# Designs tried in a protein design run: designed miniproteins, single chains, continued (2). Part 56

Each design is a single chain, and the fold is of that chain. pLDDT is the mean over its residues in the fold that is shown.

## One batch from the design tools (miniprotein)

Design m5941
Fold by ESMFold2-Fast:
Structure m5941 (fold): chain A 82 residues (1-82)
Amino acid sequence: MEIEEEAKLGLELFEAVRRLVALSPVRTAEDDARLARAEEQIRRALEIIRNSKSEEERRKAAETLLRIPLELLREFVERRAA
């Protein structure tokens, strides 16, 4: 239950970051490529959460789902603040 809730929050955060990038007037092809890579990592983490029999693996995947959008947001803010 808690792992699934964390995963949902991570996905919601990722969608918020994707929308923030889309609103940027200086969005680049590199931004799009970075988002595509992050989406692939999120997809793999979701598969682990759903299919793994290891609670440890599922917990680490849920942490990854939260870390990815936070890292993207930090990178995006740093690039726009400079």
Scores: mean pLDDT 77

Design m5942
Fold by ESMFold2-Fast:
Structure m5942 (fold): chain A 83 residues (1-83)
Amino acid sequence: SAEKALELIDKYIEYAKKKEELTPEEVVEMLMEILKEEEDKETILKLIGLILRAIGLELEGEKISSEEVIKMLEEIRKMIEKS
């Protein structure tokens, strides 16, 4: 449900705020859990795009800044709240 997706997003934003960087694997897991709760097509497509981006960074051995992760999660939150 959208309500569960928003709860997960808020939890993950608070988690990311406690870190400087996250692994792409952690970010993929977060986005996949949010995706399970989503019904909105546009939000689903955005989540898939972000997951693919994170997988690309994983393959290159890169980390994702906490600031970028929070930005991704805030963008998804706004889409869910608007739909």
Scores: mean pLDDT 84

Design m5943
Fold by ESMFold2-Fast:
Structure m5943 (fold): chain A 61 residues (1-61)
Amino acid sequence: MMKLKLEGVEGPPDAITVSSLEELKEFAKKYDVSKLYVGKDADTRWITLANSLGIEVVKVD
């Protein structure tokens, strides 16, 4: 399953960086996305969207 992360966030080496909510939606449509890595202060819109798509949100400190 694919893993995504936000720009500037540490994630596993196989995680692909996304820069917009639109990119997150596109990846979720095309690929089996399991996790999104976000910073502790990330915009709640990322969490809300990921949850609506069935993607687990992982907060990195």
Scores: mean pLDDT 83

Design m5944
Fold by ESMFold2-Fast:
Structure m5944 (fold): chain A 82 residues (1-82)
Amino acid sequence: DALAEEVARRVREMVLQGKVVEALEFVRDTLLALGASELEAEINVGVIALVIAVLKTVGASTEEIAEAVGREVRRILLEVLG
């Protein structure tokens, strides 16, 4: 819970700063550190990248994208943590 919230907050901050690649790398590294397989980590990072791409295409603000990414990261981490 606390870990998922902290990671989601840091990812949201990175997206707000335009550091999308760094945010995706941080999520991948976090998932691997928590015991996710390389494939599982890449699939989850791919889902987040797709969310960003879709929201940009429909004209969402940077703030809306950051909030959506933060929510997805929290959801993924709560699933991985069990």
Scores: mean pLDDT 86

Design m5945
Fold by ESMFold2-Fast:
Structure m5945 (fold): chain A 65 residues (1-65)
Amino acid sequence: MEIDLAIVEIHAAVAKTVLPSLEVDLEGEEIHITASEETPEIRETIEQLKRVAEKAGVKFVYEVK
């Protein structure tokens, strides 16, 4: 599971470099993503991250503030 978490972390870091409004937090086997607003670009990135998390067996949580 540590290797799977690292893969999700890498993808989340890449997403944040493209969309700096994204905040990423990892707690145990859960990835929590927060966005300041929901744009088409953010939504597409979140969908990709969700698929990566599902493949890694990590719980995915997404919030918009």
Scores: mean pLDDT 68

Design m5946
Fold by ESMFold2-Fast:
Structure m5946 (fold): chain A 79 residues (1-79)
Amino acid sequence: SERERELRRKTVALLRALSELAEPEVGELAAEAAAVIEEDPEAALAPEQREKLAEVEEAFKALDEETRRRILERARALL
């Protein structure tokens, strides 16, 4: 659906912002997740890809508020 495509675009933008602005270990996971989604955005994610996304989500929540704010602002710029 259009809503699912919109959500995927926003997810990719967030992951790309994380890959640019987060610490290397988090940024590398985010870059891998973004590449998988960008390669086939209409495909259902494999369990391994979903696990990577869950790891990135937990890492994002663990970041300080200032870093999260910068990442969200960058993600909006990438949309």
Scores: mean pLDDT 74

Design m5947
Fold by ESMFold2-Fast:
Structure m5947 (fold): chain A 94 residues (1-94)
Amino acid sequence: SMEEVKKLMKEIIALASEMATRVERGEASDEEVREAVEKILELLEKLIEKTKDEEMKKRIQLGIENIRKAKTVEEMITVVIGTAAELQEILKEL
């Protein structure tokens, strides 16, 4: 449902924001960042499965692909923040 999609997007945004805040404060290890990214990927995959709008699905899928292509923790952080920003824009359109 659309309510489940919105709830899942908000959860992903919250997790990405928490990760970014902890990184900015120097409070997150590389291992903790990798664990947060893995959880965010699992939630993004669930979001794709629940998403029926093809344009929205493509925007989310691009985020997943970018995160999976990231080779360093710094790249993972940058891409996850970018993906969360895209989800915030999608939420404004809903």
Scores: mean pLDDT 88

Design m5948
Fold by ESMFold2-Fast:
Structure m5948 (fold): chain A 75 residues (1-75)
Amino acid sequence: SSGIKEALELIGEAIDALRKGDRETAIEYLRKAKESTSDEEVKKLLEEAIEAARKGDSAAAGRYALEAAGILNKL
């Protein structure tokens, strides 16, 4: 579905922003990714990624975002 593709693209943008140290941009993309999916497990992982990014833990944020992407790729 278009929603799955959109969520995956937004997660990719968030991971790129995290790698560049742009926390605010990463959080924006993670929020948009969360809004583009109806999967509750994916939403929870993206919320954990947002929380980690807010704390400055880019490694944890990236891990949660990749886990969310992994679930989306199986849908």
Scores: mean pLDDT 88

Design m5949
Fold by ESMFold2-Fast:
Structure m5949 (fold): chain A 69 residues (1-69)
Amino acid sequence: SELEEKIKELEKEIQELSKELAELYREYETKKRRGELSPEEEAEANRRMDELNKKIEELKKKLEELKKK
């Protein structure tokens, strides 16, 4: 079923983005703990984390819509 394949692709993309977000957060926390995080780097990291979270939420909504079909 094409629907099942699309669901699997979305789940894989969500997993990949979630992993990227987790890695970005670990780097952020590590740099912050070491006092290596500039205000500019902190702002950029927060913005990127927000973008990833938003994209993950959009994909999760799309996944739920496909599961209803």
Scores: mean pLDDT 84

Design m5950
Fold by ESMFold2-Fast:
Structure m5950 (fold): chain A 81 residues (1-81)
Amino acid sequence: MARGEAALAAVLAWGAREQAAFEEAMRLGEEVERKTGDREKGVEAAKEALAERLSPRVAEGTTAMLDREYEERKRLEELLR
């Protein structure tokens, strides 16, 4: 299941506040995807939320993990349909 475990481990190095930022970004991305029906828009919204909540350099590493998680979800959806 897509949990962002690797991204969570990275966020823990920066404290609990950064963990909350990642979880919020994932939730916001899911909300945008649900409203628009477009996964790509959801991913971009999540990345923007991360960059706003975290420093740009820290967010860059975490967004790479977020991309990986969304890619896995998309692959599973394609296999299920």
Scores: mean pLDDT 66

Design m5951
Fold by ESMFold2-Fast:
Structure m5951 (fold): chain A 76 residues (1-76)
Amino acid sequence: DELLKRSEDPAAVPELARALLEDPDPAVRLAAAQALGRMHDHPAVVIPLLEAYAHDPSPEVRAAARRALARMGVTL
């Protein structure tokens, strides 16, 4: 349950999604993708990760998003 288990804070998903999609620093976007990937049980992370995988100019950020989606069983 995403509200009862706070090992990764689901309230942080909007902020992490913004960092992943909007931050000019690829290191910040990479960290955001990795943080969202640890929340793989929360369906709200799927769309931001798909957008990063499709559109991020950094190959390392795209690879992190792809790994996170693969852990969630998303076929690309």
Scores: mean pLDDT 74

Design m5952
Fold by ESMFold2-Fast:
Structure m5952 (fold): chain A 107 residues (1-107)
Amino acid sequence: EEVEKLKKEAEEAEKKYGDTVRQVSRDIRRALAAAGASQEDLINAEMALGYFSKAVENPEDLKKGLEYAAKLPPDVAALLIQGMNEVYELRKKYYDLKKKAEELEAK
């Protein structure tokens, strides 16, 4: 019962994570287009997004993501950092729920 509830909440968190990653990507691309983005800006944004997507599993990747974000126009950097924080919290929630389900099932 409690294990099934935690598994469902983890599935919902994973779905919201995927939806949020797609939304952040769209918002960043729109902001880059509005800022007259160069190819270098596009590469830096993709690198930053790639690193922060791994930040829950590898905290060192958060620092690398921030270094790439710092190379972007300020408005784009702000949106990316905001999106990075939201994606990170959703991914962390997914892992926390999955861990709780596994610990409860092991008892």
Scores: mean pLDDT 77

Design m5953
Fold by ESMFold2-Fast:
Structure m5953 (fold): chain A 93 residues (1-93)
Amino acid sequence: MEKEREELAESILRLGKKIAEMIRDEDPEAAEKLLKATEEAAEYVRRGDREGAVKALREALDIVERSSASDIRKGVAQTALASLITATRHTEL
């Protein structure tokens, strides 16, 4: 269980950083908020708080949706975040 939590937390941080870098050129403020939201989600995962982690990832998804990033970059980011939400919901914390 702890190993699964750490692997999930690491995936959230890695993908969050990649998504933030992808949208930074178009919306640096949204990129910074996204990084913070995914860092909070990873912290919730490490604490075993599935509900908190899912909420933080949904906040990250909302940040992307409200950003000024292009539709293509939003689509890529939304797909990645939705995948992380699914993984978090199905991981035993």
Scores: mean pLDDT 85

Design m5954
Fold by ESMFold2-Fast:
Structure m5954 (fold): chain A 95 residues (1-95)
Amino acid sequence: RQEGQESVRLFVEFEEAAKQGKDYEAEIERHIRGDERVTLLFLTKDGKTYVGLVTSRGGKHSYTTFDTDGNELDSGEFETEEEAIKGAKEQMKKG
């Protein structure tokens, strides 16, 4: 699986949706090493665009959300990766 090409494709689709004012949502998970995983979240809705980063490492699961200018909006730490992803998505939708 060429996960690098898929991530770039989804990011390009996200940028195009943002430029066109279209709603867009995507999630990409990558296994880095051992138990280390990274999930990228992209959301464009109502003319606003957000990026979420979820990291899972050493039994810790955390998210950070950003606007398209790279400003950090929110962050959190959870006991499970699923809770971290859910938390990120809810904060991105809240704006």
Scores: mean pLDDT 72

Design m5955
Fold by ESMFold2-Fast:
Structure m5955 (fold): chain A 70 residues (1-70)
Amino acid sequence: MLNSFSPSSVTLEALEGQEASAPVTRIYSDGSSDTFTFVAPAQPSAGTQTHTLTGSDGNVLTVTLHVRAR
């Protein structure tokens, strides 16, 4: 099962209509790990969004996405 994320928080910036992404490592309870790319989907409007991804045992990845107008 998933034990933690590294890093546990990520800040991404994007322009309207653009995707943002960052690599995140998952650390599992058996000591294994893998790395995945978190992709924040393109947003049509400017604004700040918070995305959360909850793993096993309550460990949370928090992603803050700042979408700026062109």
Scores: mean pLDDT 74

Design m5956
Fold by ESMFold2-Fast:
Structure m5956 (fold): chain A 64 residues (1-64)
Amino acid sequence: AKALAAYNAGKEAEAKKDFLGAEKAYQQALVLDPSLKEAANAAKALSLKLKTEYPDLVTQIDEK
């Protein structure tokens, strides 16, 4: 399904540290299938992960 493909694209982007691309893909999955709670959960988990596991990544990109 297209929604599941978008969700998987989000997971692939997240694995590549393309967090903006991952957020866009998860949002696209929810637009295609609003009932796909896995995409909603992944978007929330990504937001939490960036705050807890990758706080310095954005700072490093900005400064280095």
Scores: mean pLDDT 71

Design m5957
Fold by ESMFold2-Fast:
Structure m5957 (fold): chain A 97 residues (1-97)
Amino acid sequence: SEIEEGKKLVENLNEEELKKKLEEYGKEGKYEAATVILLSLEEKLSAEKAAELVKLQREGYEITLAGGPEEKLEEIVRKIGEILGESVEELLARAEA
């Protein structure tokens, strides 16, 4: 998957190489791989945590498209907040900005 591809890049490349890959993958439309790289660079997350966050974002998007259930969406937002070290309220405010 793109998420696993992005995770492998974060594990093997330095910051300068990751910035180049972020731009390359963004241009290619590999947005999930690009997001794993971006989260590693911006939030200083490990490859594992960055990949897990993008997986949770995908699951949240799929639940939103399905129209619920809201309880599963709330659980996903909570898990994302735990990875980022932010409260659910702070994470939601950031997503709306």
Scores: mean pLDDT 77

Design m5958
Fold by ESMFold2-Fast:
Parts: structure tokens; sequence; C-alpha cells
Structure m5958 (fold): chain A 72 residues (1-72)
């Protein structure tokens, strides 16, 4: 994944789910950097494991994937 896609995904995530912990944000960004094909479901699970609510995790993951798709 390109540096621009990662940056766009992180910005979209921060806008979509205010109040997420820094740990949850780092885990999501790290997953996207390691696996550019990571699914929305994989991102949701990583965020929930980091303490996000299911609603935050879903909103955050959808926003991240939408931002990445915009750079295709």
Amino acid sequence: MTNEQVTAAVRAMLAAAPGLSPEAIRKAANLLMKDENATVEQLEQALVDAGATPEQARRFSEAAKAAIEAYK
C-alpha cells in the first residue's frame, strides 16, 4: 500500500470515530501497512481487540477502506 493510502486511511478513521484510543488507531494502521488486502472485518476485529466498541470499529474500518479505494 502506498504512503498516501495509509495517510488517507488514518485521517478518514480519525474523522469517522472520534474518541478511539491511540492504541486502537496504531493497531489499525499497523494492520493496513502489513496487509494491504486486509478486509473490513479484519480491521473491525483488530479495533475491538484494542478496546473499541463494535460501532466505532465498523465506522472506522469502513472509512479507512473507502479512503484506500479512492486512491485506486
Scores: mean pLDDT 73

Design m5959
Fold by ESMFold2-Fast:
Structure m5959 (fold): chain A 74 residues (1-74)
Amino acid sequence: MIKKYRIHITGKKPDALPSEAIDILEENGIEILDEVVHSQQYMTLVVRGTEEQIEEAVKRLEEAGFDVEVQELP
């Protein structure tokens, strides 16, 4: 089932780029609906995807050196 999620992404390294996080989400078939970049290390996204797409994307983001918090939206 396709749902909306709010994702908070924090880069653990100074060289972690917001564009890298976006690329990982898009490569996993996730549609980005809104983005707020707070700094080079922190962004909030509203996305649409399946649970499975979100789980795989979170795993890849964590492997790439990001901390990720996910919240399902109504």
Scores: mean pLDDT 78

Design m5960
Fold by ESMFold2-Fast:
Structure m5960 (fold): chain A 105 residues (1-105)
Amino acid sequence: MARAVVFNENMEVFFDPFSGEDLREMSREEIERLMERLREFAEKVRDLPDGTVLEDYDEELGLHLVGEPVVLNGKRFVVVGYSEDLEEARAAREAAIAALRSLFA
């Protein structure tokens, strides 16, 4: 399955329900580089109008990034789905948004 990360309004990781297993197989430097690139992308997404989906390809990581700003209970989040496959990255974003909404239900 594709992976997703959710950032809070301060660009801190709020939750990462899908990437934990993959991160265990990566070196510390690879994890730090992945998180740096995901945060840089999330900062671009954060400043977009609500409901705007941004899609990008990170050539250094070889990953499709799909991001959306989400506001729940007055709190702003950035949800980023990522995968080597674009459709999997999109599906990961949708799943992460559903999971995030369930936490505030």
Scores: mean pLDDT 77

Design m5961
Fold by ESMFold2-Fast:
Structure m5961 (fold): chain A 79 residues (1-79)
Amino acid sequence: MEEEIKKLIEQAKKLMEEGYKDFVARIDELKARGELTDEQAEALRENVKAYFDDQLKRFEKLAKENPELAKKYIEAMKK
């Protein structure tokens, strides 16, 4: 049980890290194209980081409360 929950959290962390990195890359591209100002890009990066951190905390709670549902969400996130 505990070991499986740990594995689910690690998978979620990797997915969140990949999602964050993808978002940052897109923000950088928009900035390079002149669609975002430096201020907008910085604000967006900070907001996205906070968002993914909060999502991970939420998932940790879900994994502890309902591991079956948490597993289903991980599968949905993968595609």
Scores: mean pLDDT 81

Design m5962
Fold by ESMFold2-Fast:
Structure m5962 (fold): chain A 69 residues (1-69)
Amino acid sequence: GEAEARELRERSLRLREEVAAAGGALEEARAPLSEEVEEVAREIAEKLREIGDRIDEGIAKGDLSLAKV
């Protein structure tokens, strides 16, 4: 129902915010990291961006399904 769709959208938005915040924290913490740690941090940041993009797509698709647009 509509309530379930709203709850899923709210959880998706919160997860998206958490992913964005984690990515920002990695960017901030990147220096002075060792080369090895910096590479790992970049890889994690890239994966977080991919997850964020997928969440954004899911939210958009969910909104279209909910609105019947």
Scores: mean pLDDT 67

Design m5963
Fold by ESMFold2-Fast:
Structure m5963 (fold): chain A 75 residues (1-75)
Amino acid sequence: SLSDEEIDALFEKLDIDGDGYISEKELVPLTIDPSLFPFAVPLPPSKIIEMFDEDGDGKLDREEFRKFVDALLGR
């Protein structure tokens, strides 16, 4: 499983704009690059946003991203 520190590091890698949010486009590397996330992501980026975007802004903040990762890890 990933530690909180590893999840934070992954968020920083995906947040290319440094705005504190991850867009659907910024999630694409996570679904295709196992070096960024050591587990298979069975969901397209649009479905990840749909399921975890609580604010409805089309982006994931740090807390929403953590919930997504925890859900994939069965936590």
Scores: mean pLDDT 72

Design m5964
Fold by ESMFold2-Fast:
Structure m5964 (fold): chain A 56 residues (1-56)
Amino acid sequence: MMEAILYDTKKKVDGEPEKYVRMSDGTIVPMPKDPALESAVMIRAMAEDVPVENVE
């Protein structure tokens, strides 16, 4: 399951921080670049009350 959505505030794409997903096993994976897949992940994260964290 997803543990947190991570925003890398020092690395920006189109003015937005680059996003990663931390999994419950501690694995960090990059957010999909496909807007439809990213949207699906974010919707599920919000539904499951997954926190957003800023990474320095």
Scores: mean pLDDT 75

Design m5965
Fold by ESMFold2-Fast:
Structure m5965 (fold): chain A 100 residues (1-100)
Amino acid sequence: TQAALEAARAALEAFVRRLSAALGTEVAWEVVSEEGWEVDGLYHGVVRARGTFRVALAGKEVEVTADVTATAVLDAAGRLISQAVEADVAGPSVAEVRAL
């Protein structure tokens, strides 16, 4: 599972670098969880992280939070079978903030 976790972390790091480049700014990231398991000779690694960054929208600076899940699957020989990064992005909502 260690190699699969390393592959998942590498995918997350590559995603973070691309996002920072696209936004023209650094993104602050924290790792929320790391899980690894083996089933039927396949090694799975899942890394979940949360990032916070600021973007300019319609003349305002808005803070955005992204929840990112990076997944990697390796075979018994250490070959990468699959690798994916999924991001769920949420910005502030005035209605939601006022409802709290």
Scores: mean pLDDT 75

Design m5966
Fold by ESMFold2-Fast:
Structure m5966 (fold): chain A 93 residues (1-93)
Amino acid sequence: GEAVRKAMAEKLEKAREINEELRPLADLDSPVPFTDQLRKGIAVVDEAIANSASEEEFRERLLAAARENPEYVVGIMFAVMVRKLDEGYKAGL
């Protein structure tokens, strides 16, 4: 319904803000297959969610992981988008 779409749109905007910070750290010529980048990205995002008490701490953890793993940043960016959309979907229910 409308509430779900609105909540998802608001969370997607937050994902875009985070991903603008991650984008400059991405190795766009990474030889790592996208599925492996996504698998690691999901693990990184899930760990950051589990270990962060605030949105700011979450951002800092993602940026730290991206700096250490530039070849996986595209996967991290997609995982952020998916997790934020899921948050919006659940909030709109």
Scores: mean pLDDT 85

Design m5967
Fold by ESMFold2-Fast:
Structure m5967 (fold): chain A 91 residues (1-91)
Amino acid sequence: SMAAVEAAGYAFALAVARRFPEYVSPELVEAARLADEGRYAEAAELAEKVSEEARKASVFLMSSAPIRRQGRLANDEEAREEALRAAAEAF
């Protein structure tokens, strides 16, 4: 479903914001912080508002040599699962 695809996209953006706050907008960093506090609806609303940045974060993760060199997101399945759960609870 489209809602599930959007939730996965936001979850990826939140995972990037948690691991590489310097590479994303302050709004995505705030969304990740809200999700960590259990405020999933507010986190999802903020991530949706900056959806263009969320998509840029996903593209950056997939193509960026710095992210691949650090290996953090590629090997952090727990962070990805937490972000996916938070996004799913908000949608």
Scores: mean pLDDT 58

Design m5968
Fold by ESMFold2-Fast:
Structure m5968 (fold): chain A 65 residues (1-65)
Amino acid sequence: MQKVVQDTADTIAAKVKAGDILSDKEIQDIAKEVSKKAGFPESLIIQMLKSVMEDAKAGIDPRAR
């Protein structure tokens, strides 16, 4: 369960580090899928993913959290 969220966070961080731009729509679509698999509210997953993207832009390793 948490592994699915963490794996998704790692994937998003890798995309951001590679210079990929993720739109709000893409984040919402990912959050919907992860919410379904992990059983967390979509809004919570969106918040977590946005936090991971900001950390990745700042050069912070998502594993550090």
Scores: mean pLDDT 72

Design m5969
Fold by ESMFold2-Fast:
Structure m5969 (fold): chain A 100 residues (1-100)
Amino acid sequence: SYKEELIKALREGLERVEKAESFDEVLDIMQELLNKVREIAEKAFEDGDEEAYRLAVEVMNLLSEALSKAQELYLQGKFDEAKRVAIEGLRKALELVEKG
C-alpha cells in the first residue's frame, strides 16, 4: 500500500538523517525523501487512493516546513539544532502516517 511505502521511506530517511555527519548530508537526504513522497502522492492520486494522497500531501508539508526551519538554523551556524529540527519533522511525519 502507499501508506506502507510512506512509512518505509520515512523510517529509512530518519535513520539516514540520524547517522548524517554534516548538514549538507541532512539537506540531501531531506530533499531526496521529499521527492520520494511527492512520487508516492502522484501515484496515489492517479490510482484514486484519496486517503494515501492526503497523507502524502500532509507529509510533504511537514517535511517542507522542517527543511525550511533546518536551513534557517544552518545559515545561523546552528548545525546540531538544524539536524534536530529535521529529525523532529521526520518523527512527526512518521507518527502522522502510522496513526492516520
Scores: mean pLDDT 88

Design m5970
Fold by ESMFold2-Fast:
Structure m5970 (fold): chain A 90 residues (1-90)
Amino acid sequence: SVEEALEAARDSAYLTIESAVADPSTTLEQLRAVVRTQFEAIVRYGKKNNALELALRQMEELVARVKETLPPEHAKIVQEVYDEIKKELE
């Protein structure tokens, strides 16, 4: 289903971001690019399937998870990219 696909995309995005954060060669600028790529993919899937509201909810859940599990410096980048993407959708 679209819902299951968006939940899988959220979980995949989280693992990708977590892996980037764990890689000592990843710069903050590179992390921002990784996060943006993941969020843009989720938004694109949501738009294509008329499920943008559900896509945004999954992204919000991802941001909440990152804030609880990743270092504050990295969590801030994820929040900033989410805010930028959400603003672009206005």
Scores: mean pLDDT 89

Design m5971
Fold by ESMFold2-Fast:
Structure m5971 (fold): chain A 80 residues (1-80)
Amino acid sequence: KKAPESVLKAIELGKTLDGSKPASELLEAIKKELEDGEEIAMQLRIFIHEAFGKRPEEITTETLLKALEHYAETGEVPVV
């Protein structure tokens, strides 16, 4: 499910990580640290594909965070 709360939790966790690392590392941290983290990570993988046409390992954590912040503010998936 696309939920603003899960997106906000993912953004907050991502801010504690090295932004230069692959977004796949943020997804692994989400699976470990967040409630329903496996579901959230699955939804974010779909989001990355819709926004960038790429895999999580092909973009940085910083790039993903900017896209998630845009989605949290507008409700729209950015196309880049």
Scores: mean pLDDT 76

Design m5972
Fold by ESMFold2-Fast:
Structure m5972 (fold): chain A 92 residues (1-92)
Amino acid sequence: MEEFKKVMEEAERIFEEVKKIAEELEKNYGYGKDAPSLYRIAINYYILKLRIEENPSITIEILKEKLKEFLKEKDYDSAIAVALTILDLEKK
């Protein structure tokens, strides 16, 4: 219950950040009907962050391979969530 509240607070905090990413995807790639759900991106990003904290075997290398997989599958909401997670971990 408390973890869920933290997930929602974190999702809201990054919501405005991922909004611009979703707008850029629509603008550059024409994903009008397939535009990522901003809430889904934010929630997936935070869930992935929690998963990494619980599973130390999840490395940046694994995340980069998952990013390539999601891009190939055209799962852009999951791809964005993974990309944001990689950026957070690398801080570079």
Scores: mean pLDDT 65

Design m5973
Fold by ESMFold2-Fast:
Structure m5973 (fold): chain A 55 residues (1-55)
Amino acid sequence: MPELNDEEFEKVAEAFSKKTGLPKAKSEDELAILGGLYGAEETGAEEVLQILKEL
């Protein structure tokens, strides 16, 4: 996962939570875990990157 600044992280975490219905991640590690739970482990990082591109 690329390193996100605090503002980018908050936007990604919020968008991911809204998209998946999962709770909002509190850390980059938690966001990666929630991404894995949403689809597959390989798609977690790609899903975060796709959401970031849409923001």
Scores: mean pLDDT 62

Design m5974
Fold by ESMFold2-Fast:
Structure m5974 (fold): chain A 81 residues (1-81)
Amino acid sequence: SLVEGVERVLEELIAATDPFEQDVLLAFLQIYAAIAKLSGDAEELRRIGELVRRYVPKAPAHLQPELQALADDLFAEAEKL
């Protein structure tokens, strides 16, 4: 599922120490988010948003603002539906 894909990318992101790998994984998260938005499923958007938010404190400090913004964006899109 989309949620399972997002969780795998988040697990790799919190383990990643290479900046290039971190950038690639963030790009994959943005692609998953775009797919979720295109699905029009508010419940799926909320599930992914909750998952991303849960991983924010586990992520490297410099990536936390971008992950928080992604979670907030997913919740905002769910509210529009």
Scores: mean pLDDT 86

Design m5975
Fold by ESMFold2-Fast:
Structure m5975 (fold): chain A 85 residues (1-85)
Amino acid sequence: SEKLNKAIEKLKKVPKSMGELRELVETIYEVLKISDEAKKKVAEVLKQNAGPLATAFTLYPYLETDPELREKARKVLLELSKVNL
């Protein structure tokens, strides 16, 4: 619950730097391990912030210099794409 609430709060703020994008990706990655209910709540917040978050994810190719973070980001995007809302 605390991890989910923290993830939702971070999703409401558009990452403005690579550091903020890393923190967002890692926070979501941890929340996706909790439950399907947590995945659904994260997906709902993403829908509400889709435009700003799409802009933040234009930084995704630059994660190539951080293979571990890039793999976490890929898994986050794949898991969220499976959520039927």
Scores: mean pLDDT 66

